# Designed miniproteins, single chains, continued (4): the designs that were tried, part 22

Each design is a single chain, and the fold is of that chain. pLDDT is the mean over its residues in the fold that is shown.

## One batch from the design tools (miniprotein)

Design m12783
Fold by ESMFold2-Fast:
Structure m12783 (fold): chain A 58 residues (1-58)
Amino acid sequence: MLSDEQLEEIARKVVELAKKNGKVSTEEIEKLIREMGFEVTDEILEKIERKAAEMLAK
Protein backbone atom coordinates (compact mmCIF):
# COMPACT_ATOMS: atom_id res chain seq x y z
CA MET A 1 0.00 0.00 0.00
CA LEU A 2 1.21 3.56 -0.65
CA SER A 3 2.79 5.64 2.15
CA ASP A 4 1.24 8.79 3.63
CA GLU A 5 3.85 10.84 1.71
CA GLN A 6 2.92 9.20 -1.62
CA LEU A 7 -0.81 9.58 -0.86
CA GLU A 8 -0.27 13.30 -0.16
CA GLU A 9 1.67 13.77 -3.43
CA ILE A 10 -1.05 12.12 -5.55
CA ALA A 11 -3.83 13.99 -3.68
CA ARG A 12 -2.00 17.29 -4.29
CA LYS A 13 -1.89 16.57 -8.05
CA VAL A 14 -5.62 15.75 -7.98
CA VAL A 15 -6.29 19.10 -6.26
CA GLU A 16 -4.24 20.93 -8.93
CA LEU A 17 -6.27 19.27 -11.71
CA ALA A 18 -9.55 20.11 -9.94
CA LYS A 19 -8.53 23.78 -9.61
CA LYS A 20 -7.38 23.98 -13.24
CA ASN A 21 -10.37 22.20 -14.84
CA GLY A 22 -13.07 22.83 -12.18
CA LYS A 23 -13.37 19.07 -11.65
CA VAL A 24 -11.36 15.84 -11.85
CA SER A 25 -12.66 12.52 -13.21
CA THR A 26 -12.09 9.08 -11.66
CA GLU A 27 -10.20 8.19 -14.88
CA GLU A 28 -7.72 11.05 -14.26
CA ILE A 29 -7.17 9.92 -10.66
CA GLU A 30 -6.57 6.34 -11.91
CA LYS A 31 -3.97 7.61 -14.41
CA LEU A 32 -2.10 9.47 -11.64
CA ILE A 33 -2.05 6.32 -9.46
CA ARG A 34 -0.67 4.22 -12.35
CA GLU A 35 1.95 6.88 -13.23
CA MET A 36 3.19 6.71 -9.62
CA GLY A 37 3.67 2.94 -10.06
CA PHE A 38 0.68 1.71 -8.03
CA GLU A 39 -2.23 -0.57 -8.87
CA VAL A 40 -5.65 1.09 -8.92
CA THR A 41 -7.86 -0.35 -6.17
CA ASP A 42 -11.10 0.95 -4.62
CA GLU A 43 -9.25 1.41 -1.30
CA ILE A 44 -6.52 3.58 -2.85
CA LEU A 45 -9.11 5.61 -4.80
CA GLU A 46 -11.11 6.27 -1.61
CA LYS A 47 -7.99 7.34 0.31
CA ILE A 48 -6.87 9.74 -2.44
CA GLU A 49 -10.38 11.22 -2.88
CA ARG A 50 -10.67 11.75 0.89
CA LYS A 51 -7.22 13.38 1.14
CA ALA A 52 -7.88 15.63 -1.88
CA ALA A 53 -11.21 16.72 -0.34
CA GLU A 54 -9.39 17.60 2.92
CA MET A 55 -6.82 19.63 0.97
CA LEU A 56 -9.54 21.48 -0.98
CA ALA A 57 -11.28 22.41 2.31
CA LYS A 58 -8.07 24.07 3.56
Scores: mean pLDDT 78

Design m12784
Fold by ESMFold2-Fast:
Parts: structure tokens; sequence; C-alpha cells
Structure m12784 (fold): chain A 119 residues (1-119)
């Protein structure tokens, strides 16, 4: 697949997300669109992935998946402070339903923050 074809697939998923009336389906499609933009691998596609993920966290503040996705993007780009903040938000969202997952996310955030400060 070409980067252009991958980016077009991301755009189709984003359009489906906007038309869905089911919040869980909207979140799933937004995450899938972000992952397709990342898979396209161009600087423009990665910037689009970040903007869409940031939009998703504002629209779905209680959706764990959007914070985890944003955190993964920041970590991939070496933005460790922003990644740690996003992992902490993900942990806060799941702490009531999955405290074990929340602890793992918090520990990961602590490690990234320590690494960023050691630079």
Amino acid sequence: ETPEEVLARGDELYEKAKKSKDIEEQVKLFVEAVLEYLRAGTDEAIDRAIKLAEEAVKKYPDAFEVYETLANIYELRGDLEKAAEAYRKAADVVKGTNPERAERLQAHADRLEAEAKAR
C-alpha cells in the first residue's frame, strides 16, 4: 500500500466516526483513523494523527483509548513529558473500573517523566 492509500483509509474512518450515532463506535473509528495516519508514516500524516488524537480527547474525555493512543504517539515522537501526561489521564479514566491497569499506566508515566527530567 502507498502512504496516499493509507491516508485515504484514515480519512474514510474519520468520516464514518463523524456519522456514527454510537459513542463507542465513534471512539473506535477515531482511534483506527489515527492509527492509519501513523501507518502512512509521512510527517504530514503524523501531524494529522496528533491533531485528530488531541481532538478526540477533547470530544471523548472519558474514553481511555483516546488518551492511550495520544500517549503512544507522543512517546513515539520522543515527547516524553506529553506522553507521561497523557498516560496519567488514561490512568485516571480507568482507575475506578480497572485499578490494576491504572497502576501500570501510572508507573509507565512515572518512568517517562523521570527519563525526560534526566536529560
Scores: mean pLDDT 83

Design m12785
Fold by ESMFold2-Fast:
Parts: C-alpha cells; structure tokens; sequence
Structure m12785 (fold): chain A 98 residues (1-98)
C-alpha cells in the first residue's frame, strides 16, 4: 500500500515534469507562450522543484562534448528558459514573504 501511494505521487510528478519539458522543447517557435506558461506553473512549489531539476539536467547536457553543436545549443536555450522561470518564481516568493 505504501508502494502504491509512492507510485501515484511519482506518476503525478512525472506528468507535471512532462508538461514542463514540452513547454521547454517549444522554446524556439513559441518562446513568449512557453515562458508565459512556465511562469504561471512556477507559482506551484512542485513545478519550481521540477524546473530546478531540469535546469541542472540541461546545463549538464549542454556541456557534453559527445553531442552535436545543434543539440548543445538546444539544451543551452532550454536551461536558460528554465532558469528564467525559476528566477521569476523565487522573486515572486520573496515579494509574497515581505
């Protein structure tokens, strides 16, 4: 039963992560729309944690010498978009606590 509760929690977190990843992947065509949606999602603490995880993951991938120049640039842009969303969330959280 504990394993089932953990699995449900993980499935919900995976679904949220998938939504955030889709928004980041749309970056080149829909930067403004993707950013707007990411900023709205970043009002959730869970979404901010996922954005921080993805930011670090994409930063590491952007430094992988085995990837093509195109893949490195894509991961770099995705990491930058994720970082902007995290920054926005942290500033809003600070404003709300003041």
Amino acid sequence: MEAEEEKKKQEEEEKLKEEIEELLKKYPENYEESLEKLLKLSESDEAVEILKELREEYKKKAEDPRLSTKELEEYKLQAELAEEAVKYAEEKKKEAEE
Scores: mean pLDDT 72

Design m12786
Fold by ESMFold2-Fast:
Structure m12786 (fold): chain A 71 residues (1-71)
Amino acid sequence: SVEESRKKRIEELKERLKELGASEEILKLIDEAIENSEAEKVEKALLEKEKEKVEEYEKILEEEKAKKLAE
């Protein structure tokens, strides 16, 4: 079904985000969106912005590491 396919894609995205070091808060937001039947909108938005969000997240992680070392 469409719903099962969507769930699988979201799970793959969650695993990818975990590998990138996503916080538990971000993962909880994804779970809440699924529970509130907003998963379709969230999935579509994330897929459209996946590359940008990955780059943005990597940039934030690098800045955080740089600040931690500079302190």
Scores: mean pLDDT 67

Design m12787
Fold by ESMFold2-Fast:
Structure m12787 (fold): chain A 62 residues (1-62)
Amino acid sequence: SDAERSARAAAEAAARGDTAGALAGGHQMKNHGLDEEAERVRAAARAGDSAAAREAALQGAK
């Protein structure tokens, strides 16, 4: 689904340490209905915590 694809994109950005990309991916996750996972990704990305952003994004990709 578009939701799962956006979550995978956010996870891949976070895995690279691209917190700006993870933040953008979190926004797309929210647009596709993954509101709780999206807010966790965005909060972690804003904090510079790429590992936490990746873990949150992977929860949306299942």
Scores: mean pLDDT 84

Design m12788
Fold by ESMFold2-Fast:
Structure m12788 (fold): chain A 89 residues (1-89)
Amino acid sequence: MKADVEALFLAGELAEKYRDHPAIRRLREENPMASPFELYAVAVAVALEDPEIRKWLEENLTPEQLKVLEEMARLGRDLLARIDARRAA
């Protein structure tokens, strides 16, 4: 769908912005074979924790685009939680 394509494009831009973020670096270190989608999901999760970025997205995106990003953020948070669990073990 059109909203999915636009959300994925933005997620890719966020992944480049957060390329050196500790969460993204951890995903790459723990899973060197991580797909682009997994990197995008973690980048969206990180971006949505920033209140300024979240506000900008809510003001500039459609509800459908925001829903796709929220779904990606949930996946990104799940991936980070699994990595943290492995590191703690």
Scores: mean pLDDT 77

Design m12789
Fold by ESMFold2-Fast:
Structure m12789 (fold): chain A 90 residues (1-90)
Amino acid sequence: HMMEIKITKARLIEEPEEVIQGPNEPPVKATKTLFLAEFDSGGTLLAIVDVEEEGYPREVIEAISVVGAPEELVEDEREAARKAIEEYVA
């Protein structure tokens, strides 16, 4: 069963920066956002970092880590985290 994850805090890690895609192409702006979430157990902190480009579909590109847990997240938990992010920013 997938655990319930709620995003409790979102923080921009870096200000929007210009990403140069090519020598003859205009720069695009990209942002990095840190999402802080708690598991429904209340004791485990999940830190998620995503990268998003202006003008493109939003995409979670980032690493998911768990603080205070001895085990890494499995695919089902990562998918639950992605859905929580999408719900939070919708």
Scores: mean pLDDT 50

Design m12790
Fold by ESMFold2-Fast:
Parts: C-alpha cells; structure tokens; sequence
Structure m12790 (fold): chain A 81 residues (1-81)
C-alpha cells in the first residue's frame, strides 16, 4: 500500500514508516510519494510528521515535477501550523 493511502486511512505511524523507506531509496519516484504523504498528513493535522517527511524529501526535489510537489507540500505544512 502506498504511503499516501496509509495516511488517508488514518494509519499515521505506518504512513510515516513507509515514507521514510521511500525517502531512503533516493529516487524521484520515492520523493514524490513522500511529498504526497506529507501533504495528506498536513491536511489531517499531523504537522510534525508532515514536516519530517518534507525535510527528508527536500534534497531529492531536483526535477520540475518533484519541486512543484515540494512547494505544495511546504504550503500545506505551513497552513497546518
């Protein structure tokens, strides 16, 4: 199950664990999945967890699509604070 789907189901600990694993791969696909999970966590009021995932994905946001997702996730985290 994707980290985003785990977050949407309210399975916060599992979503964070899966997102950390995806960030560790160092791939753009992993980074995009982590950023989507961070956005959902922020919308659900889990700002601290969302911030952790945002920081993990930041160095991987090197292409235009991932950079756009990072910007959206950063805005969602800021709004949740």
Amino acid sequence: MEAVELAREGRIEEAVRKARELAATGTPEGAKAVLRAAMVLAELGHAEEARELLDLAAPLATDLETAALYTGAAAAVAAAE
Scores: mean pLDDT 80

Design m12791
Fold by ESMFold2-Fast:
Structure m12791 (fold): chain A 85 residues (1-85)
Amino acid sequence: SSQEEELRRQQLLQQLSDLLQEATNNATLAKGYAATGGATKLMNEHISRLQQNLSRAAEIAKQLGDVGQQTADQIQQLLNDALAF
């Protein structure tokens, strides 16, 4: 039904939002640890989590198709951040 489709879309958008928030937190922590020079294990753990969050976010974005420009820009920024490590 159209109601079930809309509910599923809302659930996927919420999951995407949560994953992008987790990715942003992991990117921030990884950058913080990188700046300390001595926390390589913690930095690598958060880089790994960032990459996992982005992989999951990409699959959800594919299911949604159109996620809107703001969300697409946020995903691209996080991908650029991940590639900078």
Scores: mean pLDDT 87

Design m12792
Fold by ESMFold2-Fast:
Structure m12792 (fold): chain A 55 residues (1-55)
Amino acid sequence: SSLVEELLKLYEELKEKLAAGELSEQEINDMLRRMLELYAQLSEEDKAEWSAYIA
């Protein structure tokens, strides 16, 4: 789904920018909030895909 694809993309972006030291605490919190909002909209199938990806 487009929602799980957007969530996966945000997760990879967050990881990359955190490793590079490019994000402020506020920017990290904003990205995490956006990811949480996307996760809340996912189907059970998409949540399973997300959980498998981050495991």
Scores: mean pLDDT 83

Design m12793
Fold by ESMFold2-Fast:
Structure m12793 (fold): chain A 103 residues (1-103)
Amino acid sequence: VTAATAAALRTIGDILDGVSQIELLERLIAELEELDTPVAARAREVLRELIEAIRNNDRERVRELVEELRELAREMLASPDPRLQALGMELLVLVREIEKELK
């Protein structure tokens, strides 16, 4: 089992346990703050914007930010850093769940 697979399973488990999407996004921001990389810094910025868009019920902005986060997640998964790969997978799982809930 890879670190990325473990991160995906943990995030799915938290969703099934009823942890809110905002709480999961805020936790991911905190985990990304442990990494001093440009992609992690950009992901934190976009995630903060996503939380605000969700709070404002701005569906169009949520879609735009989700697409940017998908690209950032793929960049993270392509990284040689296993921690970035794990966080990228966590991000990808959260993005897919948000996409399903777009009305």
Scores: mean pLDDT 80

Design m12794
Fold by ESMFold2-Fast:
Structure m12794 (fold): chain A 69 residues (1-69)
Amino acid sequence: SLTDQIKQLTIEMFRLMSERVELDLQKRKAIKNGDEESAKKYEEKIKEIDKRIKDLKDKSKTLDKQLQG
């Protein structure tokens, strides 16, 4: 059902948001330690996660519109 699809997208978004928090903490530690290379790698991973979250939000909005009529 549309409701079940929205639930699954929401669960996937929560997983990505949790991953993002962990990567942000690692990035902040790298910055504090002067590890610019690691900080850049964490930033790139965060950007990839942000793109995936955006894609899932866009899909969720499309399904919400279908559910509303």
Scores: mean pLDDT 86

Design m12795
Fold by ESMFold2-Fast:
Structure m12795 (fold): chain A 79 residues (1-79)
Amino acid sequence: LVEEAERLLEEARRAIEAGDPEEAKRYALEAAGIAGRLLFEEGRPEEAREILEEALRLLAEAAEAAGDPAAAERARELL
């Protein structure tokens, strides 16, 4: 799960660099879902927190790139 989430976060970063914020958002949300599984199913809150924080940062960047600063602010509020 952790390795899969890290791979998804790398794909999200690449999507932002490629100018595809919608794809980046999809990958970051998928990684956030894995963080939820780590928290509630595996009992690994430290790993879940690190993944969720990175996913939220990428979601904020994707939102700004998509022209939605309000969504970016909401994502940062959760950090």
Scores: mean pLDDT 81

Design m12796
Fold by ESMFold2-Fast:
Structure m12796 (fold): chain A 57 residues (1-57)
Amino acid sequence: AIDDTNETLASMSPEQIEKLVEGTRAGLEASGHDAAKRIPAVRKKIEELVKESKEKV
């Protein structure tokens, strides 16, 4: 169910968000993608998901 994922996202600290962004950046670089181009959009998307999850719980 998606409820556990929403609760996890809503409970994420700024440090955990940064760790997730860093992991995504490393994964993109390892896959040969341009992480510098994608990371601002990825960060914004994660912050939006965290905000939406907090509004729902």
Scores: mean pLDDT 70

Design m12797
Fold by ESMFold2-Fast:
Parts: sequence; C-alpha cells; structure tokens
Structure m12797 (fold): chain A 79 residues (1-79)
Amino acid sequence: SLEEKAELARRYAEALLENLEELKEYLSSLPKEEAEAVIEKLLELLERAKELAEKAGDEEAVELLERAIEELKKLKEEL
C-alpha cells in the first residue's frame, strides 16, 4: 500500500538523520569523487521516497524526507 511505502520512506529518512555524523565520518575517509557518488545515490533514493510519500499524502514523511535531502546536500557542499 502507499501508506506502507510512506512509512518505510519515513524510517529510512529517520535512520539517515540519526546517523549523519557517522555518514560524515565515513564520507571523509573516501576520495572526494567517491564521497560525491555515494551522496548522489542516496539523494536519488530519497527523492524517489519523497515522491512515494507525496502520492500517499503523508505530509509528515514528505517534510522528514525534505530535511534528509537538505542535510545530504549540505554534506556534499562540505566535501
């Protein structure tokens, strides 16, 4: 169901936000090009998750996913 997919998307966003410091440390251990590639793949996944949450009408999941996307974009700028 759309509601189930939105809930999974919310959980992925929450997990990413909770582990931002660990992700930043991991990315800092990689060559810049590899770190950027990881961030781009994560952004693609989050954008798809956001589309699913929007279709489900789960505004709270959309807001959480937008926050996760924004944090990843900031990490990319800091590389």
Scores: mean pLDDT 83

Design m12798
Fold by ESMFold2-Fast:
Structure m12798 (fold): chain A 69 residues (1-69)
Amino acid sequence: SMAALVARLRERIEELLKRAKELGDEKTIRELEELRKYLEENPQLTPAQAAALAIRITGIDFELELKEK
């Protein structure tokens, strides 16, 4: 369901925020906070919006992994 997908995306954002804060990566923290706000303001996503959000979250995850090594 979309509600389950939204909950999973929110959980991923929270995990990434913890990692970004540990690195002191203020740019990534700000970006993740904007994504969290978008998700909170849009409780019903279209499939296109959900896909775009998932891609962006995955990109941030990859960038943090490269910084953490």
Scores: mean pLDDT 85

Design m12799
Fold by ESMFold2-Fast:
Structure m12799 (fold): chain A 68 residues (1-68)
Amino acid sequence: SVLEEIRELVRKAEEAVRAGDVETALKYIDEAYRLFVEHYETLSPEEQEEALRLLSRAGEISRRAVAL
């Protein structure tokens, strides 16, 4: 499902940041946001809420990645 893809992308972004691969982390985060926007209308309210929590986490990862 789209929610599972978003979850996987956020997890992979965290792994990339831990490995020092900022470029790869940002690509995963961008893809997660794109999937959310493209599929927002097809997600259930429960899935939308869970996706927003995952994207909040992705925002934190993105800030850490940009700060070096």
Scores: mean pLDDT 81

Design m12800
Fold by ESMFold2-Fast:
Structure m12800 (fold): chain A 101 residues (1-101)
Amino acid sequence: MTEVQKKLMEEMIKELEEQIKKDPNNAKLWTQLGSAYLDLGEYDKAIEYYEKAIELDPNYAEAWTNLGQAYYAKGDEKKAREYFEKALKLDPNNKEAKSLL
């Protein structure tokens, strides 16, 4: 990630945290926050926020896909595959999950 992208991600995190304070049950916002941390290489924080998104909306395929990506980045290929398969069952047109299986 470039230095410019890193600064943009840090600013996005601040905005997302403010939005989440106003709408704490929005699975999409938690997923976006997780993705910002994933892009920063903060995989454990990304996983925590994706798990929060899934707790709020277990049918949100994007959160399952992103959780799989985070586990893959940590070297846990077995968990990554399980989460990609879950995402694909929820959204068969999820090209990201399908390509990573």
Scores: mean pLDDT 83

Design m12801
Fold by ESMFold2-Fast:
Structure m12801 (fold): chain A 63 residues (1-63)
Amino acid sequence: ASEKEKEELVKEVEELMDKLNASQEIKDHSIAATERMAELRELSEKEKQAFLQSVEAMIRASK
């Protein structure tokens, strides 16, 4: 994926984690996973939304 798309996806994940009051460890892990996913392939908008929903579910489950 492009650097701009990676930055946008990372920003969306950060905003979601802040909204859910995620711990620093969860934030660090989620950002690393987001960067890795963006590097492996281009993500469509639908895939980005599904990924963000999965991140939210994981954060909620860890609380």
Scores: mean pLDDT 70

Design m12802
Fold by ESMFold2-Fast:
Structure m12802 (fold): chain A 59 residues (1-59)
Amino acid sequence: PVTRPATEGEKKLGESIAKAALAQGKEATHTVYVEIDGKGRKLTVKAGEKVEVFPVEEW
């Protein structure tokens, strides 16, 4: 697997997911799977005091 920085679109998506989780009373790390050019990506985002989008892993 290759690790790379999240794109702006991926960061925006991850932040939306984290904010939705916080609104549901959850404070946990969430993994979001996205597809770009038919390839799967794993995007990890942390919901809590701060919203953090981690580097993306590719297979």
Scores: mean pLDDT 66

Design m12803
Fold by ESMFold2-Fast:
Structure m12803 (fold): chain A 82 residues (1-82)
Amino acid sequence: EKEKEEEKRRRFQLELDIGVLLLKAAVDYVIAKRELERGGSPEVEKRLKEIEKTMDKLLEAQRLVDQGKYEEAEKLIEEVKK
């Protein structure tokens, strides 16, 4: 029932991956938002929606990690990486 050291490392790695991907998405979001404010295009709007979708998936992955559903979290992270 108690988390083993191997499970603790797996959880930490997943949280680290999610954190790094969220940080990257946040940076991309700020850049795209600035482009939109300066008279962006439909392509910029599409990029913003893609980034928002990525962030939503990463937040769901973190929630799955919090619930101990590591396999489901890994699947969502893999979808974001591709």
Scores: mean pLDDT 81

Design m12804
Fold by ESMFold2-Fast:
Structure m12804 (fold): chain A 61 residues (1-61)
Amino acid sequence: AGVRVESVEPGSRADKLGLRPGDVVLAIDGEPVTSREQFDALIPTAKTVLVRRGDREFLLG
């Protein structure tokens, strides 16, 4: 599952971490992310994000 990134605000933490529209966020700092509310709560202080982009999974941070 995870949370799909629909847009990235320029200069946000998500932007600085390298998130792009269409990415699926699977975990933030090792915590599984299953809702938009959880994503919004965790992203401002996130150091690492586990992402699925296309058929690949990798860590941003």
Scores: mean pLDDT 84

Design m12805
Fold by ESMFold2-Fast:
Structure m12805 (fold): chain A 82 residues (1-82)
Amino acid sequence: MSKEELRRKAAVYEAAANIALVAGEWSLQQGRRDEAARDFEVAAELYEKAAKLYEQSGDTENAKRMRDKAEEARRLAEEVRA
């Protein structure tokens, strides 16, 4: 893939991760803690995929942002289960 194709694919995973994060927040607001934890875990996995693709494209700044978001999403999943 070209670097531009990698960045576009990374952006798609980032968008999907953002949707999963919002779904997790909504589930948490509804008292659905197990669903929220699963949604946050999905968001973390998607942010990690986006980070890998940004890194492969040479976009180290967005790769770092995605890794930070993945770590935060995992932390939210753990906190919701506690």
Scores: mean pLDDT 89

Design m12806
Fold by ESMFold2-Fast:
Structure m12806 (fold): chain A 119 residues (1-119)
Amino acid sequence: MSVSSEIEAPEGWKTSTTAFGPSAASVSASGTDASGVEYRAKLLVYLENGAETTAKAETTWGRVQAATGTYLPIESATTKSKATWDEATKTLSGEGESTVTINGVKYSAKMKVTVTEAP
């Protein structure tokens, strides 16, 4: 299995990409605001198997609670997501673009991930 990602995030934010086998991947960008509160933008891409295999993508923004690491979603975020599955190449691809305004500051993240089943 191979995984690749492209992430555009606010300056200084830490990025992470994780694949969960050939059927799912998560991309995230995490950073702190001027008050030291941690926020995270996340893209989740996955396959749903039914009569046909369907690719799905979800983009979220949230606050990370420092004491527990708990991710608390921010519902006021504007998100756009797209996912595709290519049966011929066994390739799952997803894209997410999102913006949120926190304490008068606008944050944006743009993420892309591709997972291909390795022979």
Scores: mean pLDDT 78

Design m12807
Fold by ESMFold2-Fast:
Structure m12807 (fold): chain A 86 residues (1-86)
Amino acid sequence: MTVVITINNASEEQIEKVKELAEELKKRGYEATVKVEGDTVTLTIKNASVEFAIGEALRAIGLGLDGYDVKVSFEGDTLIITITFP
C-alpha cells in the first residue's frame, strides 16, 4: 500500500529530519520520496506493508494526543496522514 504523510508549518529542522528519514527508508528498500513546498513537506512511501501503515497511523494518533492537529484518512490503497504544527 501507499502511505502519504503531509506536515504543515514545518520548520527547516523538521523538513531536514523528514528528508533524512526518506533516505533511511530508501536504504531499507522502500520507495520513499519527499516534496517540499514552502513550510509544507510531504513524504510518500510506496509498497509499504499493512503493519508499517498501522505503525505510522498509531504514531500520528500519538501526536494528536500531544495536542497537534492530526488528520488520518484512508482512500483506496492509500493511508493519508496530515499533521499541522502550531
Scores: mean pLDDT 81

Design m12808
Fold by ESMFold2-Fast:
Structure m12808 (fold): chain A 89 residues (1-89)
Amino acid sequence: SSELLEEAQRAYEEGRLERAAELAGELARAEAAKAGLPEEEQERAGELARRAVLALVRGEEEVERVAAEEAAFLERVRPRVEAAYAARQ
């Protein structure tokens, strides 16, 4: 529905990522229903869309978290890494 799509877009733009995933799942299920798919396939479409959004969004957040942890680790060990590289040359 237009209301579902509008709310999903708004949630995504506002960074409400789990809500955006939920609404994306509902939207995918509704689109599957419009396409005449059986209820079992509608449920699968919804779950796959939800997981795909969460994987993308949690992937980015996890990448940012890992990057922050890597940056902190690299700042701590950078003198050793640079010394090792210099010793190799």
Scores: mean pLDDT 67

Design m12809
Fold by ESMFold2-Fast:
Structure m12809 (fold): chain A 84 residues (1-84)
Amino acid sequence: SRNIIQRAQQYLQQALAYLQQGDIATAIQYIRQAITDLRTVIDDPAVRRALLYAVRALRYAQQGDIAQAIQYIQQAIAILQQIL
């Protein structure tokens, strides 16, 4: 569903903003919400790639590697933006 993909993209954009502000705990919550939404629409190969990047971003954020988390969130957003 386009609506689910759009909502997941909005969650990732919120996660990016919170990562940039240093609020890692809130960013992690938004990444998890995006992952939950993307898992419901994985039939699209682009959604599957965005999900992979979002999962990697979550791992880096949890490890305190904020620079890598930001890079992977930006890649996930870019993929979803191309299909919206």
Scores: mean pLDDT 89

Design m12810
Fold by ESMFold2-Fast:
Structure m12810 (fold): chain A 75 residues (1-75)
Amino acid sequence: SSLELAQRGTALLLRGIGLEFQAELLLKKAEELKAKGTEEDIKKAEELEKEAERLRREGEELRRRGRELLREADA
């Protein structure tokens, strides 16, 4: 049903937004570590940046799928 597709699409969009928000928090933490300027902190920052990129991509995919379901609900 259109309502079920809309609910599923909305759930995926919210999950995607949550992952993108987590990615932003990791990037902020990475910037704080880089500001400390030690080699150890820079390496930790690089690890956080890689994890943030993973979460951002996953969030984008969930938002894409959510939008597709919402389009189907409107059809």
Scores: mean pLDDT 89

Design m12811
Fold by ESMFold2-Fast:
Structure m12811 (fold): chain A 64 residues (1-64)
Amino acid sequence: SVIAEVARHELIEKLGMSEEEAEEVIRMAEEGASKEEIVRFLKEHGASERTAEGIAEALLLAFE
């Protein structure tokens, strides 16, 4: 979807995530992962708490 493609681009270009990491976090959001699960994944891949929470909220709003 266009939303998934835009989200992937932003995660890679602005946050320095790998293509594989960006695709996985988008898949988690699309499959109904909780905010806590998405935040945990992002933090395990180098995001700060604040950045992880902001990304998780944006993804959940986009795919809800």
Scores: mean pLDDT 78

Design m12812
Fold by ESMFold2-Fast:
Structure m12812 (fold): chain A 62 residues (1-62)
Amino acid sequence: EEIDYEVELALLMIKATVAKLAGDFEEAAKYYREASDLAEKHGNTELAEEFRKQAEEYEKKA
């Protein structure tokens, strides 16, 4: 079994959203950071930067 890059990103985004809704901003930031790293590994630098900004915003709230 092989997990598609887009599926892996979607799972990270779901985890980040669940953490955000639970008020766990530190956990949300971690998942956004992981999504940013994954996007960068796949050459999607613009998407990686967007996720990095999301991680930074939630790190401020943590």
Scores: mean pLDDT 81

Design m12814
Fold by ESMFold2-Fast:
Structure m12814 (fold): chain A 80 residues (1-80)
Amino acid sequence: AANEELYNMVLQELEKFRKDLGTEAAEISESLAKEVKAFFDKLYREIEENKSDPKKLVELLKEMYEFAAEKRREIEQLRS
């Protein structure tokens, strides 16, 4: 129940960031888009491997938010 809800929420956030950040990165360069894709592919694998570990799922969610914030700052600077 609680672990299933957390797992589903983390996957939902991953797919949302993968789509949004992937699109933003692709507008800058193919290299940046590939980097973003590689990060989320790795993160997806870690989420699947740890779907029954709520502590690890929370840490992966934090890692995802930190990566998205850093990459959005990078994209904003490159657009300027």
Scores: mean pLDDT 85

Design m12815
Fold by ESMFold2-Fast:
Structure m12815 (fold): chain A 66 residues (1-66)
Amino acid sequence: MDDVITDEEAERILRVIDNAPEGARSAGRTVDPAKLEAAKQAVREARDKGLSVGETAKLIEDRVAA
């Protein structure tokens, strides 16, 4: 079972993060580029460590909140 984040899933999440500024702009919001980079680094780290999708989401939240 793919409970562990795959390379394909990580790349999909990274694409969503890369497209977040466009979505935010449509809503009249600005996205902090440093927060985006922190989120992308969290996804890459989670993939390297074989974390689950849920653990990856928590790591992204933690890194973005810091």
Scores: mean pLDDT 74

Design m12818
Fold by ESMFold2-Fast:
Structure m12818 (fold): chain A 119 residues (1-119)
Amino acid sequence: MLEVIESGGGTVKEGGSVTLTGKVTGTDKPILGAGWLIQKPGEPRREIAGAGGEGVQGQAPSVKGRFTISVDGSKRTAYLNMSNLKKEDTGVYYFTVVAQGEDGRLVGAEGKGVELTVE
């Protein structure tokens, strides 16, 4: 079964940097994409950053140039590298992954969330 292990988060100072980690386990199938959603108080959950195969990346406009995804395929791990943090970056971050399933169908998983507070 496709599983995700998240780490990172906590409390960080405005202007600082932090890295969130998402590791994929429970499958040996190809990983097709990975990313992070953010949930803020009083707001809907939304995508903040994503990466597809062959180095394709997307970031929400509010974090473009500050958040970058890197991947270590040998460890089946993705990293959300966050720099020049702003108070508005505070929220719960959810690692998401899409892997190959049977008959070419996509299988997804989402983590339980990692809390980040910027002060």
Scores: mean pLDDT 81

